# Designed miniproteins, single chains, continued (4), part 31

Each design is a single chain, and the fold is of that chain. pLDDT is the mean over its residues in the fold that is shown.

## One batch from the design tools (miniprotein)

Design m13126
Fold by ESMFold2-Fast:
Structure m13126 (fold): chain A 61 residues (1-61)
Amino acid sequence: SEINDLIKEIVNLNLRKIGLVSESLIHEKQGKLEEAQKLLDEAKKLDKEISKLNDKLKSLL
């Protein structure tokens, strides 16, 4: 099912995003602000991908 495939992809991207945000918080706590920001920037790129898949999922209702 296209809907099931989209849901699986959205879940996988959200899990990657959670990992990046979690790692960013650890780096921030260690005072590694540039490394933390780089991880947040990668997470923002995943947000754009997730948004596109959510728009496609919405089109399928």
Scores: mean pLDDT 88

Design m13127
Fold by ESMFold2-Fast:
Structure m13127 (fold): chain A 83 residues (1-83)
Amino acid sequence: SNTLILRAIGLALRAIGLQLDAERIADPAVREEVLRLAREAIRLSLEAMDLADQGKDDEAEKLLKRAEELLEEAERLIREATA
C-alpha cells in the first residue's frame, strides 16, 4: 500500500540521519555498530517497499517493524555514546 511505502521511505531517511549522527561518536566500535544497524534498517525498508508494491502488506509490515526496532537501538547507542 502507499501508506507502507511512505513509512518505508521515512524509516530509510531516519536511518540516513543516524549515519550522519554516527560521525559524532568517538568510540569506533560503537560508531561501526550504529552504521551496521542503520544499513540493515535501510535494507529492510527497501525490501518492505518492494513487498508493499507487490501487495504483500503483512510481510512488508513485519520488515518495517524490524527496521524500526534496529533504528531505536541505534538511537539508544548514539544517546549513550554522546551523553
Scores: mean pLDDT 89

Design m13128
Fold by ESMFold2-Fast:
Structure m13128 (fold): chain A 137 residues (1-137)
Amino acid sequence: LLTVARQALAEGKYEEAMLWVRFVVESLIKSGKIEEAIKVIEEMLPHFPPEYQAELYNLMGKGYFAQKKYDEAIEYYEKSLELNPENARAWYNLGKAYAAQGKIEKAIEAYEKAIELYSKIDPERAAEIQEELDELK
């Protein structure tokens, strides 16, 4: 699978390469192979342009979150948002990390931003996040 991602990168097909990297990384995280997932992201990161690096940093944050390393997860979600402040998924993940730390006010701000962004592209997802936010209050 990473061989397919590397081939797509060699051909300048960044969107296709990102789909394969995301699939591999999320599969590794789901199977508890978090250190391998982080290593894959670190190896792939310098080969992508900035708009795709935002997504890789979001995936890095997810890896640290799975390890309950919430401070590191927050740092990488913030890095993702520096590169793409309209990344609704990164805002949602940032909110979850703050909530896990008990930083409720910061969690609310991040969830509200995620809801605002999702309402424009996926209203159903925005409604789901609103329900999570209402339970947090």
Scores: mean pLDDT 86

Design m13129
Fold by ESMFold2-Fast:
Structure m13129 (fold): chain A 67 residues (1-67)
Amino acid sequence: MSLEERRELLLEEAERNARSLAEAGVDYEKALKQLKELAEKLKEEPLNRGLEAIQRESLRMYLDHAF
């Protein structure tokens, strides 16, 4: 898998999670920015680790919003 393919998959995961967060009432633009920044930091890491990190950060943002 190329670096570009991994980056695209991480960005897709970031966008999916940002949309789910927006449906839960989180600011879409803020969530998208944070998750995309995380995707860029993780683009050279193994894909599974990057996806898991984005999902964990998304959950953290959801919990911060819920409280």
Scores: mean pLDDT 84

Design m13130
Fold by ESMFold2-Fast:
Structure m13130 (fold): chain A 85 residues (1-85)
Amino acid sequence: SMTVQELADRLKELLVKYDPSLEDLSGMEILERLLYLTGVTDIPIDPNRVLSDAEIRDFLLKVADYFESLGNKELAEELRKLAEE
């Protein structure tokens, strides 16, 4: 398990490697955009909330599916690796 803030920071670190324009956004801003794009409602926007491993895994797999649908298979595989921890 990890906090929403920790998840947000890990997502920013990974996504900035593929889209440097995201550097100007906070991890939380990136997380909120991904929640909107994936339709996930189970993750609160409170940075101090602790998420279950199942909630993190399900969200990361949906984010991976989203980026694969855009043609970014490499980013999708990295997101799936994060989901396995």
Scores: mean pLDDT 86

Design m13132
Fold by ESMFold2-Fast:
Structure m13132 (fold): chain A 82 residues (1-82)
Amino acid sequence: SMEQLEFWLEQAELLIRELETEFADDERARELLREAERLKRELEELKRRGEPVPEELRRRLLRLEVELGMLALERAVEKVLE
């Protein structure tokens, strides 16, 4: 549904914002940011065409969320070891 698509767009926007603010200085975060921005553009195109979000796009977003979580965990561990 369009409501589901709006939800996934919001999730992509939150991911982009987190990468831009909390991880702006990280090279891996820059790669994740490029993928997240590409994913957001694909979601916006689906919204423009009134098409449903395919499972593959949802899996890609979830993978990016996991990668962001791993990056956050690595930074948390590094800070504890200081």
Scores: mean pLDDT 82

Design m13133
Fold by ESMFold2-Fast:
Structure m13133 (fold): chain A 116 residues (1-116)
Amino acid sequence: SLMEELRKKLAEAEELYHDAVQNNELGDEEKVKAILETLREILELLRELEAPEFHLQTLAAIAIGLAELLVRNKASEEIIKAVIELLRELAELARSQGLEDLAKRLEELIEEIEAA
């Protein structure tokens, strides 16, 4: 089912993110792109499903953490642009679901990254 796929992909995203952080692999563009692709796949599943808000909040938490670390580690402009686009799409989805505080948090982070 799509809900089982969503739960599996969220767990995979958390594992990929945690492993990349622990192994200091955020400088590996191919690994970062793989994480971003997994997060994007989860976002598309959330758009198809009327999933509980905690799934979107979980995805957003991973994306926020990844974005902050990629900026700190001075990732390439290509990677930073991809992260900003993901955060923007997450903010739009959050707003569409009435999660105004989450949408605002994501938009504030985008502004901080673009100002850096």
Scores: mean pLDDT 85

Design m13134
Fold by ESMFold2-Fast:
Structure m13134 (fold): chain A 91 residues (1-91)
Amino acid sequence: SDEALLQQQQAQLEARRKELEENLPSDPAMKQELLEAFARQEARFQELLERILASGVSDDETRALGREMLAQERERQRALEEAQKLLELLG
């Protein structure tokens, strides 16, 4: 189901985030590649959420879940953008 797919994708994303936080490689090129791959995974999840919400085939429960997950993703993105802005201001 769409609900199960969303839950699976969110769990995979959370597991990957934890893995990156705990196991970032010391090689700068590999680190950048992994962070870029993760950013693409986050973008794909957001696109999946938006597609499900736009589809009209999902039930109200799945749409409510999708809206909550999309709001969480957007909040995380805003927090990251603000953190990046602060880093730029601090040099």
Scores: mean pLDDT 78

Design m13135
Fold by ESMFold2-Fast:
Structure m13135 (fold): chain A 84 residues (1-84)
Amino acid sequence: VLSLAEFLEIARASIRHLIKLLVELYQFDISDPKSREKVKKLIRKTLHPLARKRLREEHGFSEAEVAEVLAQLDALIDEEIEKL
């Protein structure tokens, strides 16, 4: 069973690479606040369904635990975008 801490460590590395990929694929001007918000939205839309499916079906997390992980993923996305 994957711990929450282990999941978040893996997610941190994956989020960084996903941000770079999406910025390149969509040709976002990252200096534009509107473009930054679009990148955040795209990452959340990609990761939220995947996290729900994997944590519930593969790792046996409760709905409350999944909600906590999603909130922490959103915080990590904001942190990594801020570093751009």
Scores: mean pLDDT 76

Design m13136
Fold by ESMFold2-Fast:
Structure m13136 (fold): chain A 75 residues (1-75)
Amino acid sequence: SLEEEKQRLFDELIDFVTKEAGIPKEELKSFEDIVQKINELLKNSDLETRQKILDKYMPLLERLFRLERAIAKRK
C-alpha cells in the first residue's frame, strides 16, 4: 500500500542520513529533526561537502515529496 511505501521510504531516509551525517537514529524521530540536522551540516560544510550531501539527500526528498503529493492529491 501507499502507507507501507511511505514507511519504507522514511526508514531508508533515516538510515541514509544516519550513515552520511553520523547522527544516531535516536535523534531522528521526526522529519523535522532530519531536516534540521541536515541543514546544520550544510551550513557548517564547505561547498564540496555540501554538494556530496545534497547529491545523496535530494533524491530521497524528491521521492518523499512525490509520495506526499500523491497522498494529499485532492480534487
Scores: mean pLDDT 73

Design m13137
Fold by ESMFold2-Fast:
Structure m13137 (fold): chain A 80 residues (1-80)
Amino acid sequence: SDAEEALELAREGARLVKEGRELLKSEDKEEILRGIGLVLRGIGLAFQAELLIRRAEEEGGDEELIEEAREYAEEAGFKT
């Protein structure tokens, strides 16, 4: 379902953004560059999840999955 797909994408997006932000605190140039790449990928996944969340809400999808996906998407795409 769109809600299930949104949750998976949002969860992975949040994970990548969290890992990437931790790497950005490094003094190592290679780790900083990797961190930038992870943050960008995570934001992209969170954006895809947000589109699926909106579609799932419009079609009366699973509210629990939608809410969990929204929390992860906010952490990845809208919270620093």
Scores: mean pLDDT 82

Design m13138
Fold by ESMFold2-Fast:
Structure m13138 (fold): chain A 66 residues (1-66)
Amino acid sequence: MEESKKAAQTFKEKADALKPPSERARRLIDAVAEIIENSELVEKDGLKMYKGPSAEEFLKRIDEAA
């Protein structure tokens, strides 16, 4: 959870540095950061991967932010 929160914060900071041109873009960035923050780090076959919501749930979250 802490690592996911740090990843979300880093993503948001980098995206904000690009100065997104619209409020919609900013809302999408916030929604993606929230998804990353709530993702769980899982290890499979020695590879570390973030397990977040399903693709459908991810798209729904983005649509709600837009």
Scores: mean pLDDT 64

Design m13139
Fold by ESMFold2-Fast:
Structure m13139 (fold): chain A 65 residues (1-65)
Amino acid sequence: MEEALKIAEEIAKKSKDPGVAQAVLAYVRGLFEDPEKAEELMRQLAPDHYEEARKLADEVIEKIK
């Protein structure tokens, strides 16, 4: 979790939109409890920028592996 959040913060800095950054961080925090609900929350926090948030979240997941 700690490593995942560190990576998420680094990647979230790539976005200039605070909503996208918050969505990515919320998604990563929720991943270890309920991945389905985490994805839904990300969609709710960044509805107009969901694709950007999803791309950044996927980068976090790839770096955690």
Scores: mean pLDDT 75

Design m13140
Fold by ESMFold2-Fast:
Structure m13140 (fold): chain A 63 residues (1-63)
Amino acid sequence: MKGDILEVVRDYTARSPEELSLRKGDRVEVLEGLSGTWARVRNLATGEEGIVPTSFVRLLGRR
């Protein structure tokens, strides 16, 4: 997962300061997998970092 580029599949609003708000269609880079349900990511459009629920993102493509 680290280094993977994920696509945001629906809008997410951060519920705490450590979480990252997401917009559908955003691209995020995985910095760290934390659990099966959460990952630390960087939003490639904004440069913001935070944790996000994995159910709101999907793998864009792996080679």
Scores: mean pLDDT 78

Design m13141
Fold by ESMFold2-Fast:
Structure m13141 (fold): chain A 100 residues (1-100)
Amino acid sequence: SSTIDRFRQMLQQAVDNISNPQQTINILQDVLDFIRRHVGSMSRDELIQMYRMVGDTSRQIMQQMQQLNVPQDQQQQIIRIINDIIRVIMDGIRRIDAAA
């Protein structure tokens, strides 16, 4: 879907900008705002796909943060936003499951 493609693009931008951690933080905040706006219109299968994408992105970002010696405070901000994104997706799945 176009929403999934946009989400994938935004996550890739977050990975690509990790050498400037503040830019990655800003992009991840945009991702969080994006998923908050769209979670109610997404299917269960789309939310599961998005969950897997966030997992892959998280792994890449964590690996690159270690390699680039990203400051601990910015690492904590990035981890917090990723966890918030995951929570929004999981809550979306739970709401669909509860309504079924």
Scores: mean pLDDT 91

Design m13142
Fold by ESMFold2-Fast:
Structure m13142 (fold): chain A 70 residues (1-70)
Amino acid sequence: EAEKKKKEEEEIKKILMEAIEKGVLTPEAVEAAKKLLEKEGKDKKYYDHLEALIKLQNGDTDKSLQKYAG
């Protein structure tokens, strides 16, 4: 249960990274993923990572954000 959800979160992050690289990530899909991660106890590490991916999608190519994406 918890193990499956953790794997699901990692899969979502991986999908988001690939979508950002391809430039096809929709804001609605990102918001849905954020809400899904927040239900897991609002682990700041997880949604901070997702927020960095959103910034990369919006054209913020700061080197500091690369730490979250890779």
Scores: mean pLDDT 58

Design m13143
Fold by ESMFold2-Fast:
Structure m13143 (fold): chain A 103 residues (1-103)
Amino acid sequence: VELTQSPSSLSIAEGGTVTINATASEDVGNNISWYKQKPGEEKELIVENGKQVGDSRFSASGSGTNYSLTISNVQASDTATYFAKAIKGNEISWGQGSTLTVL
């Protein structure tokens, strides 16, 4: 499976809402997880297989080949690169990342 994320980079003021999209080359049956990575840190799981883990400002939606991560009430601490991950059978695929800068 190939995952393509859009946009590749975006910036927003605090309090705004952002949406990051991921398109899969084939149907992944909602087996999309989302990760947050700050520079020099490991990837942190924020959404597991479409289900929110932790901060309720993060939400995920989508089915088939089209998925999105929405971050509401954006905070300075949300400045990071966000990665989609798909699992299809024994294959693990990562998106290229979308870098969010909070101003």
Scores: mean pLDDT 85

Design m13144
Fold by ESMFold2-Fast:
Structure m13144 (fold): chain A 60 residues (1-60)
Amino acid sequence: MVSQETLDALRVFDPDGSGVVGDDERGRAFRGFQRSRGLADDGVLDDAAVAALQAALAGE
């Protein structure tokens, strides 16, 4: 399941809804997050990346 806070965070990383983060500072930060969670650092906002982001937000 996806929380509203996770959806809000996804809009920050991918404001145009392409499903892939850009090659800017935000995109690099997200790729770093993917690596820190053991995910492929491809910048794709797939189900695994969304789940990891939701878990990180809930763990704060």
Scores: mean pLDDT 72

Design m13145
Fold by ESMFold2-Fast:
Structure m13145 (fold): chain A 71 residues (1-71)
Amino acid sequence: MKELVKKAAELALEAYLTGDEELAKKAEELWEEVAKKVKELYEAGDFEKVEEVKKAVAEEQKKVAERLAKA
């Protein structure tokens, strides 16, 4: 899951920097997969894994924000 979140964030950032619409689409699809997996974990009662995903998302969002702030 963390690896999937990281890949989605990396592709989204690359799409933003390059203007590549296909990469943007792929990043969106990966984010949808992350959301689906989080829902499955929540329904299974695996709240520890849900918190791990939330932390991974927050960490990647912070990296993107820091990169954009430098521009």
Scores: mean pLDDT 78

Design m13146
Fold by ESMFold2-Fast:
Structure m13146 (fold): chain A 57 residues (1-57)
Amino acid sequence: DKSKEFAKKFLEFVEPYAEKMKEVIENLPKEEAAKKIKEIWEEMEKEIEPFIKEEEK
């Protein structure tokens, strides 16, 4: 079940970014947190396509 395996791996891929964003929100001032969140989000978006290609092989 490649689709189920992909879904699980994708959630595992996203989870570290979500946790990073949460830590940034909790530990930084609002303006600095916003900038860091944007950077983390953009970094995640750039890695989505490589992640999909890695799963295809």
Scores: mean pLDDT 76

Design m13147
Fold by ESMFold2-Fast:
Order: sequence, then structure tokens, then C-alpha cells
Structure m13147 (fold): chain A 69 residues (1-69)
Amino acid sequence: MVPSPAAQRASQSARLQGKRQGLSQDEIDDISQAAGDSAERALALNAQRRRDGQPIEGAPSVYSGKTSP
């Protein structure tokens, strides 16, 4: 049960954001958990794509479109 570095980074970022917003300890723990889980899911999808030899879609929309209107 070792969280990935990306999940740890996401959880840490969410915790800092929650503290800056003045959220309660419970709320900070909740958003940190959700951020970590979201990052783990994204990593699992990327790992699966790499195993299947598919291109990884990870660049935020600088240029993306096969045939867009």
C-alpha cells in the first residue's frame, strides 16, 4: 500500500490548499484523500495505455483534434 509520488504530490497540494482556505482538519483530510485517489486512477489508466502500446494523452489541450469543427 505505497502511494505513487504523483498521488502523494496531489494529496500534499490539496492539504496545503485546504489549510490556506481555513478548512477543518476533517475537510482537509477528505480533500487530500480524494486528490490522491484521483491521481492514482489517472496513473493506472496511463500505465494500462503504456502496456497496450497506446499513446498517453497527458498534455493539457495545447493542440488536440482529429477533425474538430
Scores: mean pLDDT 67

Design m13148
Fold by ESMFold2-Fast:
Structure m13148 (fold): chain A 63 residues (1-63)
Amino acid sequence: SASDAEAAAVGRAARAAARAAGMSEEQTKKLSDGARALVLSGAFSPEQAIALARREAEEYAAA
């Protein structure tokens, strides 16, 4: 579905951000799963979910 395609794109963007930040595979999975859940629940748009995931990855890298 369109919703599944949007969630998949969000998951890929979140994984890319997590990897760039040096997150572990477990942390990368949690960030990706969380971002996808926000889109699938209707809480966030795909753009908002990607922005949140990137921010979380940047905050991790800065810590």
Scores: mean pLDDT 85

Design m13149
Fold by ESMFold2-Fast:
Structure m13149 (fold): chain A 107 residues (1-107)
Amino acid sequence: MAEEAKKALQEAAEASRRVGADNTAAIFEGLAKAVDEASKIPDIDEAAQVLRDAATEQLRKAGLEEGIPAAESFIDELARRAKEQGKPLVEVVLEYARKVTEEMRAG
């Protein structure tokens, strides 16, 4: 799961960069770096915090700090969906990364 999620996140970041969605690309690059660590945390809120920290750091390194509130809101929404669906956070992240890649390639 975590290795598949990491690959899907890297693919989503590349697809986002290709269409000029630089904030989205930075977010997914950050998530790809942290998803293995997050996958080992049973508590969804603690796992989501690891993902928020990674996305925030990647946005700051890229000079895209204006994207931080949107990134935090996005990760909170993924955590909410994971809780509602009774799924691991990493599974919801994987599903969403695949969806973004499809949307970016279709546009």
Scores: mean pLDDT 85

Design m13150
Fold by ESMFold2-Fast:
Structure m13150 (fold): chain A 95 residues (1-95)
Amino acid sequence: KEKILEELKKKVEELIKTARDGIPNPQLAKAIEETAKGLLEAVEKGDRQKASRLITALHLLVVAADLEGADPETVEKIRKLVSEISELADKALES
């Protein structure tokens, strides 16, 4: 159970770093960072409804980054990280 939260924290940190380094729009990078941090907090508190809303928000922010012309490799990495984060969040909330 603790191991799932630890892995979630690592994936959130990787997402924040990837967005900061790879998304040219600093407002989008900041929105991803704040949404990912909010998701981690919601999962730690067991707030399933808030976690679900923030996961949806992360998917929409990835689409926005792609539409604004962020590098395709960066977008793919972020998309993969958001999917992994979503799966880990679901597992943590089941515990």
Scores: mean pLDDT 84

Design m13151
Fold by ESMFold2-Fast:
Structure m13151 (fold): chain A 97 residues (1-97)
Amino acid sequence: SLPEPDLEALRRAKELLEEAIQSAKEGNVDEAISKMREAADAALRAGLYGVALHFYTAIVLAKRLKEQGKLDEAIAFLEETAQRGKEYVEKAIKELE
């Protein structure tokens, strides 16, 4: 079985995902990527390996979209990924409280 999720790390991941969503809405791709990386690290510390891997993969894809000049697609992808990740983390927090 997976390690029991760290509630403090989950709450930190939620905060970082909210910051990533805000950065994406402001059109700041680099800040959104940075916040999503921090959220992935927090999810990994919480024992959510699959969630962390998904965020790391999303960062790689967003960087490729940015390199192709597809900034609008990169922003939309990061915002959607962060919003779905936030919902998952919020459900995990509720199950531990």
Scores: mean pLDDT 85

Design m13152
Fold by ESMFold2-Fast:
Structure m13152 (fold): chain A 77 residues (1-77)
Amino acid sequence: KAQEYLEKGREAFGRGDFETAVEYYEKALEIDPNNAEAHSILAGAYMRLGDLEKAREYLEKEVALDPSNTVARALLA
């Protein structure tokens, strides 16, 4: 379920394994496409991996889910 993938993704991100974190959070979004945490962490993980286009894509999705998120909006500017 999405919760299990979120937990595994958080563990991977915490140890600096951003590629594995991306894999688990993408699976979480397949189950729960509107999970704000998964969008935020995927944006962060892609930034750490140097994939700025993917990072921007997930930040845009985050803003679409919560337009009041000033941090995500600032990062897109």
Scores: mean pLDDT 75

Design m13153
Fold by ESMFold2-Fast:
Structure m13153 (fold): chain A 72 residues (1-72)
Amino acid sequence: MEAIEYDNKGFEYFSKAQYELAIEAYQKALEIAKKLEDKTLIARIYDNLGNAYESLGRYEEAIEAYEKALEI
């Protein structure tokens, strides 16, 4: 499953404090999850993106990601 592969890759980068690479992987997971219309996976990826943006001090992007997760 492509989206889950990228979500897992993002988590691996996040656990290594490689937040920029985590964001890139999560964005790729999100593209695929949106094509699949998997609402549960989309919400999870947005939450993961929010955590990564927050870890970088990118608070505006973190808030936007968390808000999108809540809309699902």
Scores: mean pLDDT 85

Design m13154
Fold by ESMFold2-Fast:
Structure m13154 (fold): chain A 100 residues (1-100)
Amino acid sequence: EREELLEEAARKAEETARYAEEVARDLEKQGNMKAAKAAREVSDAARGASIAAQAGNVELAREMLEKAKEILEQYREDIPPEDYAKLKEMLDEALELVDE
């Protein structure tokens, strides 16, 4: 049901935000401040999507998830390939749950 899918989307977006925050912390420890900032921006956008989904605002949730994907794509070369792939997968899953 749509309400259940939005709850799953909110949960997946929050998981994505937490993973992106962990990536940002690891990148900061490595001295990669540019990639760390990008990962934090992805985390903030994903967290915003989770809040929007919890409020039932499907349009805002989609917008915030798409923004997170755009940030991730812009910094693809700066973010470790494994972390990029995982974040992209998580964001794609959250978007599918928001859309249906």
Scores: mean pLDDT 86

Design m13155
Fold by ESMFold2-Fast:
Structure m13155 (fold): chain A 66 residues (1-66)
Amino acid sequence: DVEEAVRRLEELGREILAALEAGDSARAMQLLQEAGKVVAAHRDDPRVRALAAEIEARIAPYRSRG
């Protein structure tokens, strides 16, 4: 169900950002893996792809710490 996937990704995106802002890298990694599974299951859907891109854009500054 695409609607459920979209809602879950929106929720995961918020939780990932909150974990990264709190410095909880382990939690953020776990949530990113869950988001990746949702994206993989619905990879052909443009709404899911757009949300995946948005999440990647929001976390990009945290990935380039080194």
Scores: mean pLDDT 79

Design m13156
Fold by ESMFold2-Fast:
Structure m13156 (fold): chain A 80 residues (1-80)
Amino acid sequence: SEEERIREARERAHRAAAELQERLRDNVDKVTNDPELMKLLEQASELAEKVGDAKSAKEAEEYAEKLEEVIKEILEKLEE
């Protein structure tokens, strides 16, 4: 169902955001001194909001995928 697809997309977004939050706690100094990381974090925040506000499965899935991509980029920058 569309509701189930939206729920699954939100669960994916929540999981990705939780992993990001955990890694950020270990890397506060890197984040505060990197303008690129700050910009990516702002993008991730906006995308997470859009996933939460999505009213269609297509929108929820598209925003969740973009959020996952941005978070992967952030995590790669944090691990080098």
Scores: mean pLDDT 85

Design m13157
Fold by ESMFold2-Fast:
Structure m13157 (fold): chain A 98 residues (1-98)
Amino acid sequence: SVFEELEKLGQKLQELGSDITDLKTQEEFLEILKKILEVAKKDPRVSEEEVKELEELIKKLEEAIKNKDVKKFQETLKEILGLLQEIVERMVAALEAA
């Protein structure tokens, strides 16, 4: 479930705080986000366009880690979290309408 993986991401964000500056922590977030992507690909409630956007953002995140660009990593992570929030809000609205 996308919700289960998002709960794990939320717990990790709370534990590690907002200042993600070390490489190991960045790599841990990347692995969690890749797992969320694989779950999203299998969830019929997530559109192909949302999956593609998430894949492109994860690739940018990988590039930021490779280049040791902490600012680009933080900016890209914020964009990913925003997209995931929009997907969850859409899914919740669909459940309330049913």
Scores: mean pLDDT 77

Design m13158
Fold by ESMFold2-Fast:
Structure m13158 (fold): chain A 78 residues (1-78)
Amino acid sequence: SAEAEKYNKEGKKLFEEGKYEEAKEKYLQSLRLDPTYKEAGLNLAKVLEAMGKKELAKKVREAAEKGADLYSVLGFAE
């Protein structure tokens, strides 16, 4: 959706600014609206890795590549 795309773009901007927690929140908002949004999922994995959450980042990345429900994966793995 256009709204999911908006949140993904906002998250990318925050990530570039080093605001990892805020970027994570924007990617989660994007995935809440479109749980199979691959680009938002891959961007979320990058943020999680930058935050030191290597195991969770790997799970999210693998799920995104498979087109899985990313929001459910992240909610379970918090």
Scores: mean pLDDT 82

Design m13159
Fold by ESMFold2-Fast:
Structure m13159 (fold): chain A 53 residues (1-53)
Amino acid sequence: RQLPAQDAELSPLLPAALKLRQQGLTPGEIAERLGISQATASKLVRFLREHGL
């Protein structure tokens, strides 16, 4: 299932995901730390990579 995601959905998680990503954590570990699904964590990590963060 695929639905359009709002940018606001990712915004509150971006700073935390950025810090965890900079520590070398995988999307799965980020999901665990932030209490979100692995799919959402993977999406966050990909978003950060695409924006050079």
Scores: mean pLDDT 71

Design m13160
Fold by ESMFold2-Fast:
Structure m13160 (fold): chain A 95 residues (1-95)
Amino acid sequence: SVLDELKAAFKEGLERILEIARKHLSPEAVERVQEVIDKALAEIDKATSKEELLKVFRKFVGEVADILDEEGAPASVRREVFRILGEVFSKLRAA
């Protein structure tokens, strides 16, 4: 279904973000990113509509932005994470 394809695209984006965190951030920052990703993944699995996925997405964007800011992530890391988030958002909006 379209919803299953959107869930898969969102999950792939989260995996890419986690890989970036593991390469560039401290172990403590990675743990915080992993926690908000795990929470988002559980919410994605429960989502029954595109509108619910968009709510999960907006919440995740806010939480990951706060982590990157508080942990002092380099501008290049923030740019790459938000590039991936932009790609996911475009897919969610286009459907």
Scores: mean pLDDT 90

